# Designed miniproteins, single chains, continued (4): the designs that were tried, part 54

Each design is a single chain, and the fold is of that chain. pLDDT is the mean over its residues in the fold that is shown.

## One batch from the design tools (miniprotein)

Design m13856
Fold by ESMFold2-Fast:
Structure m13856 (fold): chain A 94 residues (1-94)
Amino acid sequence: MEEEVKKLIDEAQKLITEARKLIDEARSYLASGDREKARQLIDEAYKLVDEAMKLVREAIEKGSGELKEKARQLMSEVLDLRGEINRLRAELDA
């Protein structure tokens, strides 16, 4: 159980890190006027964030003590990142 929860947290952190890189790259393409490339990167980042959210939810349900607290902190990060992606998507759809 504890090793399984650690694995879920580690995988979620990897997905969050990759999604952040895609968002940073998407912002760069938006600044240069490449809306099509920016949209592709934002859509990919959204899929990674959705997967990370599922892993974090499972880690919260299965975890206890410090691991559950770490998973809850990751949930906060995932929700913030999802909000940022939704704002970027709204800008593209305007």
Scores: mean pLDDT 86

Design m13857
Fold by ESMFold2-Fast:
Structure m13857 (fold): chain A 62 residues (1-62)
Amino acid sequence: ATCLCALSASVTLEEAMKLLGKTCEDALKAGGSLVSGSASGTITAVLTNPATGQIILVCDVG
């Protein structure tokens, strides 16, 4: 299963990349919001919305 966490617009891509291999719970502590799924997942990918500049973390909960 996958979950998605959206990071605050104040978080840089460099800071988001440091969250790879951490949990979605760590992303929430960095000012993120859970979009879908469980916060217990491991962050496997970092995506950027080009229209908003918002960073989305992809987490694997399986």
Scores: mean pLDDT 75

Design m13858
Fold by ESMFold2-Fast:
Structure m13858 (fold): chain A 67 residues (1-67)
Amino acid sequence: VNEDGRRSAEAARRAAYAGEPAAARTASWQGKLVGGGELAAEMAREGAEEAGNPEAARWSIDGAKRG
């Protein structure tokens, strides 16, 4: 994963943890464009689980699939 992919994955995780669906989808979509979409989805899932909001992980999955 390149730096842009790592940055997008971290943004997706933070957005999922904070409960921000639009930001999580955008970060995951950007991650997909630079080859880091899978990492962004995984980190968002981790953030959602850590926050106790597993539904938030779906936002990043949706974002990664659309772009």
Scores: mean pLDDT 64

Design m13859
Fold by ESMFold2-Fast:
Structure m13859 (fold): chain A 92 residues (1-92)
Amino acid sequence: SLERQRLERFLRVLANQARTAGYDKLAEEFERLAKEGLSAPEALRRVFDVMIEEGLPLEVVEWLADQFLEVFDTPEVRKVAEEGLKRAREKE
């Protein structure tokens, strides 16, 4: 689908950005997710799980949520972003 192609390209861009910033595990997860053919909400949910598990800074988590919403601005993606950001802030 067009959404899957857009998500794959977007995740590959994020993988390069994460690697440049020194977040190697996050970069590996983006590369892995790009191959799985998930929907944007499911991919974002998986990325939040990794970011929270790895204890990434809240600023990085918020930046990533904003990047997803800029590209995939749907009610489903917004809901996942809100839930994920709430979890990340509560773990801070």
Scores: mean pLDDT 82

Design m13860
Fold by ESMFold2-Fast:
Structure m13860 (fold): chain A 82 residues (1-82)
Amino acid sequence: SEAELEEKAKKIAYLVSHGGESVVDEFSYFLGISKEVLIEAARKWRPELAGKVSGSEGLETLAEVHKENRYEEVGKKIVELV
């Protein structure tokens, strides 16, 4: 659903921003968005998600997006919401 996609997009942007430069670079490529947009999105959603998204939940969300081949869809949603 639209709401599930938005929630996944926010969680992925937030979690990727904690992985350091190499992780941000890698996911910028997979999501098809610039590093600047990805970092800005993570900053925007940090107050909403800090302390609410665990590392395990983040890995589960990434695994779902990878399994479903939805990186481009998630990237487009991140751009839309920033």
Scores: mean pLDDT 78

Design m13861
Fold by ESMFold2-Fast:
Structure m13861 (fold): chain A 108 residues (1-108)
Amino acid sequence: DREKLVNEIKNLEIQISDLLAQAETVAAPELQVDLSMQLIGESVASVSLSKHIPNDDQIQQMIKSEQNASSTLAALKAQSTNPQAQALLDQAISLENQAISLYQKMLS
């Protein structure tokens, strides 16, 4: 059921947004701008999912977007020297990868 998978992804996006907002509060100022941009990206994705069930082309684009987000967060984690920020980013990356898996299930 694609609708059930969309709702599960929406819940993950809410959790990712919370983790990124927390990471921004403890990150070095140089990383805060990049984290804010990731948070805006999550908000845009969440709004898009709220309108209707995505088609296969839209799901493929969402998978690519989430893979890019995961890679960006991994790079930001590598640049961070704060263990709390690193832990929050690790959790966000884990949830991004879960969202990718749920999108892949929609294509099955």
Scores: mean pLDDT 82

Design m13862
Fold by ESMFold2-Fast:
Order: structure tokens, then C-alpha cells, then sequence
Structure m13862 (fold): chain A 90 residues (1-90)
């Protein structure tokens, strides 16, 4: 109940994007947490809003969040931009 990021991640893993978004937005209202930014990126990517997904992944990268560069790389690859995606894996 105190781990809003964990609750968001659980909802996301179950495909409950509305609950995931709600938990992550609640977390973001409390603290600018890089894991919250990363989770919001995943939600928007699954919803097909690639512009918002990119913005949240970039915010997570700026906060030093582990895995955020790989998430952005995966986003670019999912959009068919393999060359740009591959730059984020190194």
C-alpha cells in the first residue's frame, strides 16, 4: 500500500493500464521518482502514445534510473527505428 510504484508495476504486468497509470500518477504527485517515470513510459508505450513514452523514459534516464536507456532503446525498435534504438543499449 505504501509502494505505489510496485502496485503500478503489478497492474502493468496484468495489462491493467488504467490502474497502473493511476498508481504511477499518485506516486509522481508525491515524489519525482525515476522508477515512476519509467513505469509511466511503459504504460504509454503499451497504449501506443510513443511521444509520451519517450518523454517519460528520457526523464527516467535523467534521474539515473537503471534500465531506462534500454527501455528507450526498446521503444525506438518497436517504432521500427532500429539504428536509434541500438544506440541506447551501449
Amino acid sequence: SQDLVGQGNDALSKGDFQSALSYYQQSLSIDNNGYTQLGLGYVYQQLGDYDLARQYYQNAISLGTPGARYALGDLYRSMGDYQRGDQYYS
Scores: mean pLDDT 84

Design m13863
Fold by ESMFold2-Fast:
Structure m13863 (fold): chain A 93 residues (1-93)
Amino acid sequence: MIDEAEVKISFARMYASLLRELAKKGLEPSESFKEATKKLLDEIAEMIREVAPEAEELARKAKEALEKGAEGLEEAAEYILKLVDLAEAALAA
């Protein structure tokens, strides 16, 4: 595995976990956290674009869910985890 990709995947897993905790409490993440999350998702999708073009759709759906506010956070976390699983599979190939 590439160290940079491993770090990004690890951060995405942590972000998904944080979004789930916020969803349980009915809280919204900060705007800076949302922007950092969107940037990370785009970077992960770009890394695997040639192998898994469906990653762009997963990143887009995660970002759309994140913009729904607290009610979308669990949906966003699920799409982030699907993107992460896809990225790990793509990098292992």
Scores: mean pLDDT 83

Design m13864
Fold by ESMFold2-Fast:
Structure m13864 (fold): chain A 70 residues (1-70)
Amino acid sequence: SAEELLEQARKALEELKQALATEPLDVAQRAVEVFLGQLEQLKKQVPPEYHPELDALAAEAEAAWAAALA
């Protein structure tokens, strides 16, 4: 279901945040790129009503990456 896909995406974001805290920057950058690509694919699989939540997860991932670069 869309709810299950969103829950998986939220768990993937938490794993991404751990990678940003523990991995070298080149590995972390690749993890961000993979995560954002997965969210774009999920948008094609879920109803439009769930797109704001996916956009929020993407924004949170981008903010976490920007913070890791600072």
Scores: mean pLDDT 86

Design m13865
Fold by ESMFold2-Fast:
Structure m13865 (fold): chain A 123 residues (1-123)
Amino acid sequence: DPPEEEIERLVERFKRFAEELELPEEVTEPVLELLRKYGPLAFLDKDRELLKSRFKGADLEDVLTTLAFELAYLEYLLEQGLLQEFQLEALRKRVEDAKKEFSGEQLDKAEELLKELEARFAA
């Protein structure tokens, strides 16, 4: 199990991205539960089925919550020195695909947050 301090840092990271995307507490609580229960393991491919069970719709809030979770995961990987360019490219594609289906300042903010992460990776 990761140290309690590391789990708290992951929770704080997700909360920060969720706040930037103006997500209500009711949609973020299931993700916070996963992070508190599994820590970094919440971000593994095998645990995507758990996320799918939490997000039953393809509405904007579900999309933004998934983007906040992915941003938190990629920032965690960056800080560990494990982030790969293809993971940023995959998230970029998800943001672009979401912007084709939905409109709003929250998606523009998600793109800004991704650009900040891409700039940190390139440095």
Scores: mean pLDDT 75

Design m13866
Fold by ESMFold2-Fast:
Structure m13866 (fold): chain A 70 residues (1-70)
Amino acid sequence: SADASLIAELKDLAEKYPQLKELLLQAARHIEARDYQGAADYLLQAADASEDPTLSTRLRRLADWARRQG
């Protein structure tokens, strides 16, 4: 499913970016709980904390996607 694929992506990113790990894992947990608005908030926090502009853009797009699910 799209949710399972995204949860896997966020867990992989958490391993690559230890500084974002807590925010990305919280986003994944909220998606697992189908709390897409909570997930969007954590994804935006991770995007703001990210030093990688490509990652920040991806995380903002994922936050926008999550908000459209609610």
Scores: mean pLDDT 87

Design m13867
Fold by ESMFold2-Fast:
Structure m13867 (fold): chain A 77 residues (1-77)
Amino acid sequence: MEELKRAMEEYGISEEEYEELKRIYERLEEAIKAKDKAAFEEALRELGEFYKRYGGVSEEQTEQAIANAMAAYEKML
């Protein structure tokens, strides 16, 4: 959590934006616990949109990161 908070401060992210990011991570964790691949992908896309808005990542980088995370999730099943 502290590492995440530090990274957010580097990007000038507000406390309200931090709460948004925290909710996305909570949804990711819930999807992993439920083994709900669709919910996991949806939460990853929300995370990608967050980093596109505040972290300056491209659509291509976001899609690649989602694909890599989904592949890792499949290996954990």
Scores: mean pLDDT 72

Design m13868
Fold by ESMFold2-Fast:
Structure m13868 (fold): chain A 80 residues (1-80)
Amino acid sequence: SEEMREAARQAIADGREAVDLLAAGGYLSEEQRRELLALIEKAEEALEKGDYEAVKKHLLEVQELLRRRLSPEGRAALTE
């Protein structure tokens, strides 16, 4: 549906913004930033195919990597 596509697009945009803000704040290494952006790009490819389950899967992988890789200070920079 149009609503589902719009929600997925917004979630991907929010993920990119979060990665960019964390990188700008020095909470992510360049390697970690590249890994996270690669997962976001996979979510964008899934959205182009209408595969909303794959979009969700890749965005959850982004969230899990952020939880595992961020310092306590980096995690505190994320809005819960």
Scores: mean pLDDT 81

Design m13869
Fold by ESMFold2-Fast:
Structure m13869 (fold): chain A 82 residues (1-82)
Amino acid sequence: GRPLTPEMRELLEEAARALSEALAGRNFSDEAQMYAAWAVLELVEEAPDPEAARRLLRQAVEAIRSATDDAELKARLEALRA
């Protein structure tokens, strides 16, 4: 696999913290939470640069905070990957 740069590692750690905070106290299923974690970390890791990664992370956090159920959470995050 591609070696992680220090900047990318820091961005992934920031994304993991933001995910934990956005999902905390929410009534999403384990499957939906695992999908959200995978999708957001993939968005950040696959971003062309750190600015794009931070923008996508902000959009993903907003999608998670706006979603009211598992189906909406998955749909909103899937739209960001398109």
Scores: mean pLDDT 81

Design m13870
Fold by ESMFold2-Fast:
Structure m13870 (fold): chain A 117 residues (1-117)
Amino acid sequence: SIMDLEFQGREVVSKFLKAIFNNDLKTAQDYFKKLTDILLQLADKLMSEDAKKKIKKVIDDGIAKLNAAKTGNEMLLAFQETLDKLAAIARESKAEEAYRFIDNLQFYYVIELLKLL
């Protein structure tokens, strides 16, 4: 269900951030990949074929940037840029439920990040 994907997404975001703050960049890359798998499942359920192609391209670019990142700060920037682009695609395609999902995930990311600062 969409709620199950939301719970999984929050868990993965929390683990991604903890990995970064533990300086475990490889584990952070693995959790980001898991998050992208959740977002692809979301797109498959809630978005048109055209919008899904755009989502897949942004995810592929985001994974490449995360894999190239040398610091936690570079990973956080790539993570944030990827979610911003995904939210923009959902909004532009009028996939309101997908947009709300991504927006809620971005909000959760901010509150979890602030706890680690």
Scores: mean pLDDT 90

Design m13871
Fold by ESMFold2-Fast:
Structure m13871 (fold): chain A 95 residues (1-95)
Amino acid sequence: DAEAAKIRAELEALNKEAEEKGLDINDPANKEFVQKALLAGLEAAILTIKQGEKEGRLEEAEKAKEELKKTIEKLLKEGLITEEEAEELLKKLEE
């Protein structure tokens, strides 16, 4: 899917930019950038899982879904994403 490829490319670009700049994630000025990068990565992962389900890779998709749920819960607990963002991501993952 072209959309999944686009989101993956954006995630790779954001990760590279963060590495090049040596961003301090504890700096409030960088929090929005870190949050956007995490959200883009999570959305790309959801699309990858949904594509796997569509292609019949059900076991791999279920395992990836479980790991992604744990990642979302951890990011929420650490305050890196909001409760609203976590709920929306989990909803997209289940539907």
Scores: mean pLDDT 71

Design m13872
Fold by ESMFold2-Fast:
Structure m13872 (fold): chain A 97 residues (1-97)
Amino acid sequence: MIDMELYKKIAEELSEFIKKAYAELKAYLDSLPELSPIEKTSLLFRFLAEVEDALFEGAKMVKEGASLEEAIEYAKKKIEEALEEIKKRADELAKKA
């Protein structure tokens, strides 16, 4: 079960990290002229969904006995993995255009 207070705490601790990752992804997508605005927006929405999942998993970890620090590091790792996967997806879409 998700603890919404833990979710909020982890989200607040990671707010600047998430903001920077989002800005990096947006800049990367904007560097790919082959991608349409709709494709770029879709990839950004996918990234935000992955961020939400990482924060929920982090909150669950703390509720199940992990430290807040462990949950934050886990969420950071998942967000970084999502960033790289979406960049890879963007590259594949650009090649097909």
Scores: mean pLDDT 85

Design m13873
Fold by ESMFold2-Fast:
Structure m13873 (fold): chain A 100 residues (1-100)
Amino acid sequence: DKEREELRERYRKFREKLGLAPDATIDEMAEALAKRGVSEEEIEEAARLMEELLGSVALARLLRELTLRLLGKELSEEEKLELNKEVQKKILEQLQKEKE
């Protein structure tokens, strides 16, 4: 499928621009964006791209929330894991509420 190949290539290029591996997670993308010191506008653009490429509002929201919370902070690996868990829980609760 040519369209799926183009989407995969665009997604790979996006990860590559962030200096990430092809198998990088949403958490790793959020950390990379935060380390680059990107603006809130750039975070919104990345979230929109994620929504378009993956077709997932939830994943786009996760990327946005994690990036904003990591921006300007130096966190340990333990603190990052805890933050990721809290943000994921919040996003899942919001999605459940929207289905009600």
Scores: mean pLDDT 68

Design m13874
Fold by ESMFold2-Fast:
Structure m13874 (fold): chain A 72 residues (1-72)
Amino acid sequence: SSKREEMEKRINDLRKKAEELAKKGMDQKKVNTVLIYLDMAELLIDGSEAQQEYVEKLIEKAEKLVREIENE
């Protein structure tokens, strides 16, 4: 579905940003937390409707944390 494809794209875009932040030596604890959220999202993305709602929350948590790291 388009919603699933949109979530997958957001996960992939966030993973690339997190990897770039890691290469720059940014806060590794926060970067690792972003990667954990994204790994969990990837495991649940093809799951139930409730699991997909949780994926959206994980993506939002990752997006917020990436913004916090970028603004350091």
Scores: mean pLDDT 86

Design m13875
Fold by ESMFold2-Fast:
Structure m13875 (fold): chain A 76 residues (1-76)
Amino acid sequence: METLLERFARIVQEYVGTKDKERFIERLKELAAQAPPEIKSLLEDFINRIKNATDEEIKELVKEAFSKLLEVESKL
């Protein structure tokens, strides 16, 4: 079974290849809907930050979200 962190990484890789922000947000919303409450809240915050972010800002936000997701998943 694919982990939530692996699914997040795949969604990020798709965005890097396509630069389709709308699709990226949709994929993240689907992931958040299937996530535990702790991870869902983190993903929802991340989605809200992405909506008004530039590509460079998204790169930084992705690094932050990846680090936070890894930390939360490691404690679950």
Scores: mean pLDDT 80

Design m13876
Fold by ESMFold2-Fast:
Structure m13876 (fold): chain A 94 residues (1-94)
Amino acid sequence: MEETLAEALAAGYAVFEVAAEHPDNPILREAADKVAPLVEKLIPHLTPEQRERAVELMGPYYDELRAAVGDPEKTRELAEKVLKIMEEAVQLLE
């Protein structure tokens, strides 16, 4: 569970970073808006060490999203994948 929560936070952080780099991308902006409340739900359940672990895990998600930015369909697919990962992690908290 701990690694799952850290990985979900990592995916969410990647969406925020890539959205900030591409403010004119409406798919990433919408994804960031949907990710924000999920991050708010996850953060209280992670230790400082788990949050630091999320930063370590962010790289692959960041690289995939950044590479996809020129392809709207691929960007949407990856954003939806991140949202599903985060929603599933939030459901584990019940």
Scores: mean pLDDT 83

Design m13877
Fold by ESMFold2-Fast:
Structure m13877 (fold): chain A 68 residues (1-68)
Amino acid sequence: SPLEEMRALVDRLAELTRIVADPSATPEQKAAAEREITAVMGRLIQLAHEHGLEDELATLVGERLAAV
């Protein structure tokens, strides 16, 4: 479902942001993570817009932030 895809993408976004924030990660690893973040963000916005899931996206992001 679109919501299940959105949940998986939010989880992936959290993983990628950890790589970007890691001072021990190589410039190549960070660049690859930043490119994937852009793609994931685009897909999340597209899914939220196409399926009217903007509130669900906000909830999923909030859950991931609270899990730290």
Scores: mean pLDDT 82

Design m13878
Fold by ESMFold2-Fast:
Structure m13878 (fold): chain A 79 residues (1-79)
Amino acid sequence: SALEEAARRAAEETIREVEELAKAGKMTLESGIGLALRGIGDALDAALANGGSLSDPAAVEAGRRAARAALEAAKKAAG
């Protein structure tokens, strides 16, 4: 569905940024937290834009995936 595709795309964009920062050695705890919040917001906004709700399972799962990737990278960077 358009909602699932949009939410997935939003999560993938955030995960890509997390991976790029981590590979470059530029990930920090602060940037990881910021990316986690942005990834959640972007996935939920994508769902709303495509006729869904904030509790849509695809949007929630997409946001969760983005947040997990960002927070794990942030924890690793923090030592």
Scores: mean pLDDT 82

Design m13879
Fold by ESMFold2-Fast:
Structure m13879 (fold): chain A 101 residues (1-101)
Amino acid sequence: MEKVEIHVLILESDSPEEAREKLERALEAARLLKEEYGYEVKVTVYVDGGASPEVQEAAREATERAGKIGEAELRGVSLLDLEEVKRKAKESEELMEKVFE
């Protein structure tokens, strides 16, 4: 079975509403990839350490929901890996746009 990874980056500047929108989009894409297309899915949620408690909680809840679809991981983002994580998140956003076509 082909494996697909979705990377979601939640920034300190994201509002709770923006963070929830990003997370729900990733969860729906993961669900479609698994149920409609038969992929094994891994969702990695990256959260900036400066994010609000509400955003941190939303990320934890979304990660647990993703774990019911496939593999899921919640990670903090450091300044040293931010550029790599941004690139992975952008690639995942492009993949999600294709899934929702």
Scores: mean pLDDT 82

Design m13880
Fold by ESMFold2-Fast:
Structure m13880 (fold): chain A 88 residues (1-88)
Amino acid sequence: SLEELRARIRDTLRSYARTLGLSEEEIEELLGKPLPEAALELARRARELAKEDKDPRRRRLYLSIADNMEELARRSEELDREERRLRE
């Protein structure tokens, strides 16, 4: 169901947000936003961490997280469009 897919996306965003060092308060504030917006904010934070980290392996991991978050944002937007189509 669309609800199950959105719940899975939310769980994935929580997991990555914790990995990126967000507090539980910051995570709940983030997840109060539309899922595409939340995912894009996490992508931005991951790219910022990549720029500051001198370890090339950690930089690649942060960039991979950012790319995954940007893909989740696109998928979330697709789910929102599909839901709107079904209501029309």
Scores: mean pLDDT 85

Design m13881
Fold by ESMFold2-Fast:
Structure m13881 (fold): chain A 67 residues (1-67)
Amino acid sequence: KGLQVAAEVLRLARDHPEAFREAARELGLDPEEVVAKARAAILKGEELSPEELAAMEELVRRARELI
């Protein structure tokens, strides 16, 4: 679950950077911090906390609405 959400965060940041940044701004999240956390989960196998995972899921949902 966490890896799928992290992968989608990275995809949206790459393919739809403006929608991604706007969604992060609306949610009070730092887009660069979110990308760094998602990258660490995918490339280093770092575990996402439940709070980090929930924030990423909401960011993905909101960014998709802005596309």
Scores: mean pLDDT 82

Design m13882
Fold by ESMFold2-Fast:
Structure m13882 (fold): chain A 91 residues (1-91)
Amino acid sequence: SKLYEEVLKHLEEAKKAVEKKDFESAVKHLAEAEEALKSLKLTEEQKEEILKKLEEIKELIDKYKDTLSASEYTALHLRLIGLELDVESRV
């Protein structure tokens, strides 16, 4: 579905933003992925793909945590946890 493609696109853009140390853009893209997820019914395969991408982003945030402010790190981390919990509960 178009919404599923938008979720994947925003997660990929969030990952790229973290790699560039652009924390503000990363938060924005995670928020846009979360908004698209609200209207989306997921298959098990789609759920697994999203959770895998969220884990990749989490690993990158932890890798670059020393370059982030404490407040920005916390905001990004909480958003990832929220997305993981939302995805886990949708199937």
Scores: mean pLDDT 82

Design m13883
Fold by ESMFold2-Fast:
Structure m13883 (fold): chain A 70 residues (1-70)
Amino acid sequence: SMAERDLANTLAGVDELIAELEKTYPELAKELREQVEKILNDESLSDVEKTMELGALILGAVTRKVAAEK
């Protein structure tokens, strides 16, 4: 389904971001990984809602990374 495909693509992007963060900000990478697991294991969320939550999480992590690079 479209929702399953979109979730899978979003997860691939999250995994790539976590791998990059682990090189310089391992604590941020660990926190992001834990947040991703909580979203994925939340049975109250649909695949569409999980994709939206993961998208918001990515934006937050990128913002925190940029702030930390100061």
Scores: mean pLDDT 83

Design m13884
Fold by ESMFold2-Fast:
Structure m13884 (fold): chain A 86 residues (1-86)
Amino acid sequence: LEKKIEENNKVNKLLVQASRYLEAGDYDRALALLKEAAELAKNGTIGSLITVGLFLKRALPRFPEEYQPAVQALLDEVRAEVEKLL
């Protein structure tokens, strides 16, 4: 229980940091943090994967067009991981 709570907290912290970089227009750092959050969520719970997936879906239109393929690919990767656990 405690280990899963720590993993969920770390994912949430990464998403908060990614949101701040996205607001600042630092798209490279925002995308790097989202990739880190997705990788961490793969080793966590289905809840962590769903949280990252929802964030990516909401963040996608906030990125410039040149970043959108990379964000979409990450979202598709997270969705595939959720399907493996269902």
Scores: mean pLDDT 82

Design m13885
Fold by ESMFold2-Fast:
Structure m13885 (fold): chain A 82 residues (1-82)
Amino acid sequence: KPISQADILRAIWEAPEEGLSARELAERVGASSASTVSRKLRELQELGVPIEYDKETGRYRLSEEARLNPELVEEWIERLEE
């Protein structure tokens, strides 16, 4: 089954606050490769989803604002599932 952008956002939301690498996200969502997840993460960022990339750790995480506002994350998931 192809993974959705909503699946990736849910996985990041459920992750520890320090975030997950593209490889760790691929394992959690059942993706065939980390490159598939990396592409979808870039698409999410381009859409304005509040996901940050930490260059030092190689991990993707929700912005602090988004972590403090679970309703914002739920609204994004609903939009991505349309």
Scores: mean pLDDT 81

Design m13886
Fold by ESMFold2-Fast:
Parts: C-alpha cells; sequence; structure tokens
Structure m13886 (fold): chain A 62 residues (1-62)
C-alpha cells in the first residue's frame, strides 16, 4: 500500500463540530475525538471502536 495513514487522519475531517484522529502507539491504535466548540478531547482505546473508524476510511477509499 502506498500510504493509508493520511486517509485515516482525514476521514472525518471537514465542516463538522468534531475532528477525528487515529494514532498508533506500541502496536495499539487510539481514536482521538476533539470537540471544536469546547476544545475538549476524548480518547477511545477500544480496539473494536478503532477498527470501526479504520473500516469507514477503507470503504471511502474503495
Amino acid sequence: MPEPVPGLEAVFEGETRYKYKIEEEDGKYKVVIEDLETGKSTVHEDPLMVQLYQEAILKLLA
């Protein structure tokens, strides 16, 4: 694969209230959700939740 990482970072980027970012640390993936109105961030380390966001970007690229 050329480089799917930029797609993962941008999948939920746009004119929305929330910004999504997928990060990798020591073979584990995290989803960081930032509320652009309040500046608060929520982190999800659940592998099933992370996989859900990764599957969403893969469907957009297909």
Scores: mean pLDDT 57

Design m13887
Fold by ESMFold2-Fast:
Order: C-alpha cells, then sequence, then structure tokens
Structure m13887 (fold): chain A 77 residues (1-77)
C-alpha cells in the first residue's frame, strides 16, 4: 500500500467512525455491522501501511469501533 493511499484510507476511516459515533444508525444491528466493517478495514490498513504513524492511527480507529460495538452489545432493552 502506498503511503499516500494509506493516509487517505485512514483519514476516511477516522471520519467514518466519528460519524457513526455522532450519528448512530437507528437499527443497532446495522450500526454493529457497519462498525465491524470499519474495524476490519482499519485492521487491514494497520497490517499493510508502511508508516508507523498510519498504523497507529488505524489501530486507534479499530479500537474505537470495537468500543462502540461493545457498548451496543451491553445496551439492552
Amino acid sequence: MSDEQAEEDVRVLEEAVEELEENPNENPAVQYTTLGILRAAADFVASRARSERVRERAREVAERAEELMREIKEEEE
């Protein structure tokens, strides 16, 4: 993965996780699935990026998504 591509990818993932945190999907299953996809994408960027900074940012996105997913699982009616 090129550095410029990895930087753009991680920025998009950062924006996506912030958007999901700010404006959660009304359906918890959809929210959970979307966060799972973002976490997987962030893990992929972390494994492929050559820059340690980009890898660190990608790991932060993955951890944030996982925390939000955990909250959904613990939030019951």
Scores: mean pLDDT 80

Design m13888
Fold by ESMFold2-Fast:
Structure m13888 (fold): chain A 114 residues (1-114)
Amino acid sequence: SAKREELKKKVLEIIKGVAEGRLDTEELKKAHEKAKEILEEYERLRDELMATSTPVEQELIELALEAARALAEGADPKELAEIYRKLLEVAKKDPNVAPSGIESLELLAEYLEK
């Protein structure tokens, strides 16, 4: 699904921005706005995403959305770090997750745990 790939791309853009150490308070506000957009799209795609996903992918989707909700609600970076640590544990169990994706999640979690 094109919208599923668009949603994943938006999540990865947020992850990459944080991992690169470029996100400050103003950039976090932009991430919150992007998270709101992702949440709005998810409700329309939820059934399709879940029906076409493996159990591991379903867990990754749920955790990514939990992170997006936390961002949209202005959650503490430490709370986000906990969500991304859970996401990392699940991602490591999926052989289809690229090593670069795992590295990005590790960097993001480390950055948020500062």
Scores: mean pLDDT 64

Design m13889
Fold by ESMFold2-Fast:
Structure m13889 (fold): chain A 66 residues (1-66)
Amino acid sequence: AAADDVAAEISSLPLSQKRWATIEIARAVDPERAAELQARVDAGMSDEEVNKALREAVTEVVQREA
């Protein structure tokens, strides 16, 4: 699925770039959610937590816009 493919590609990026990409994707869903994710990243969000947030954000963008 398109969501799975995009999430897989972004999850292969270095952590710093993955954090940035996840926040930008979340911003396409809801600016408030993007602000929440930015705060969590600034607080030291782990790689696994970023991967989870990325999958949720990508899936929501693809499914809401389809």
Scores: mean pLDDT 74

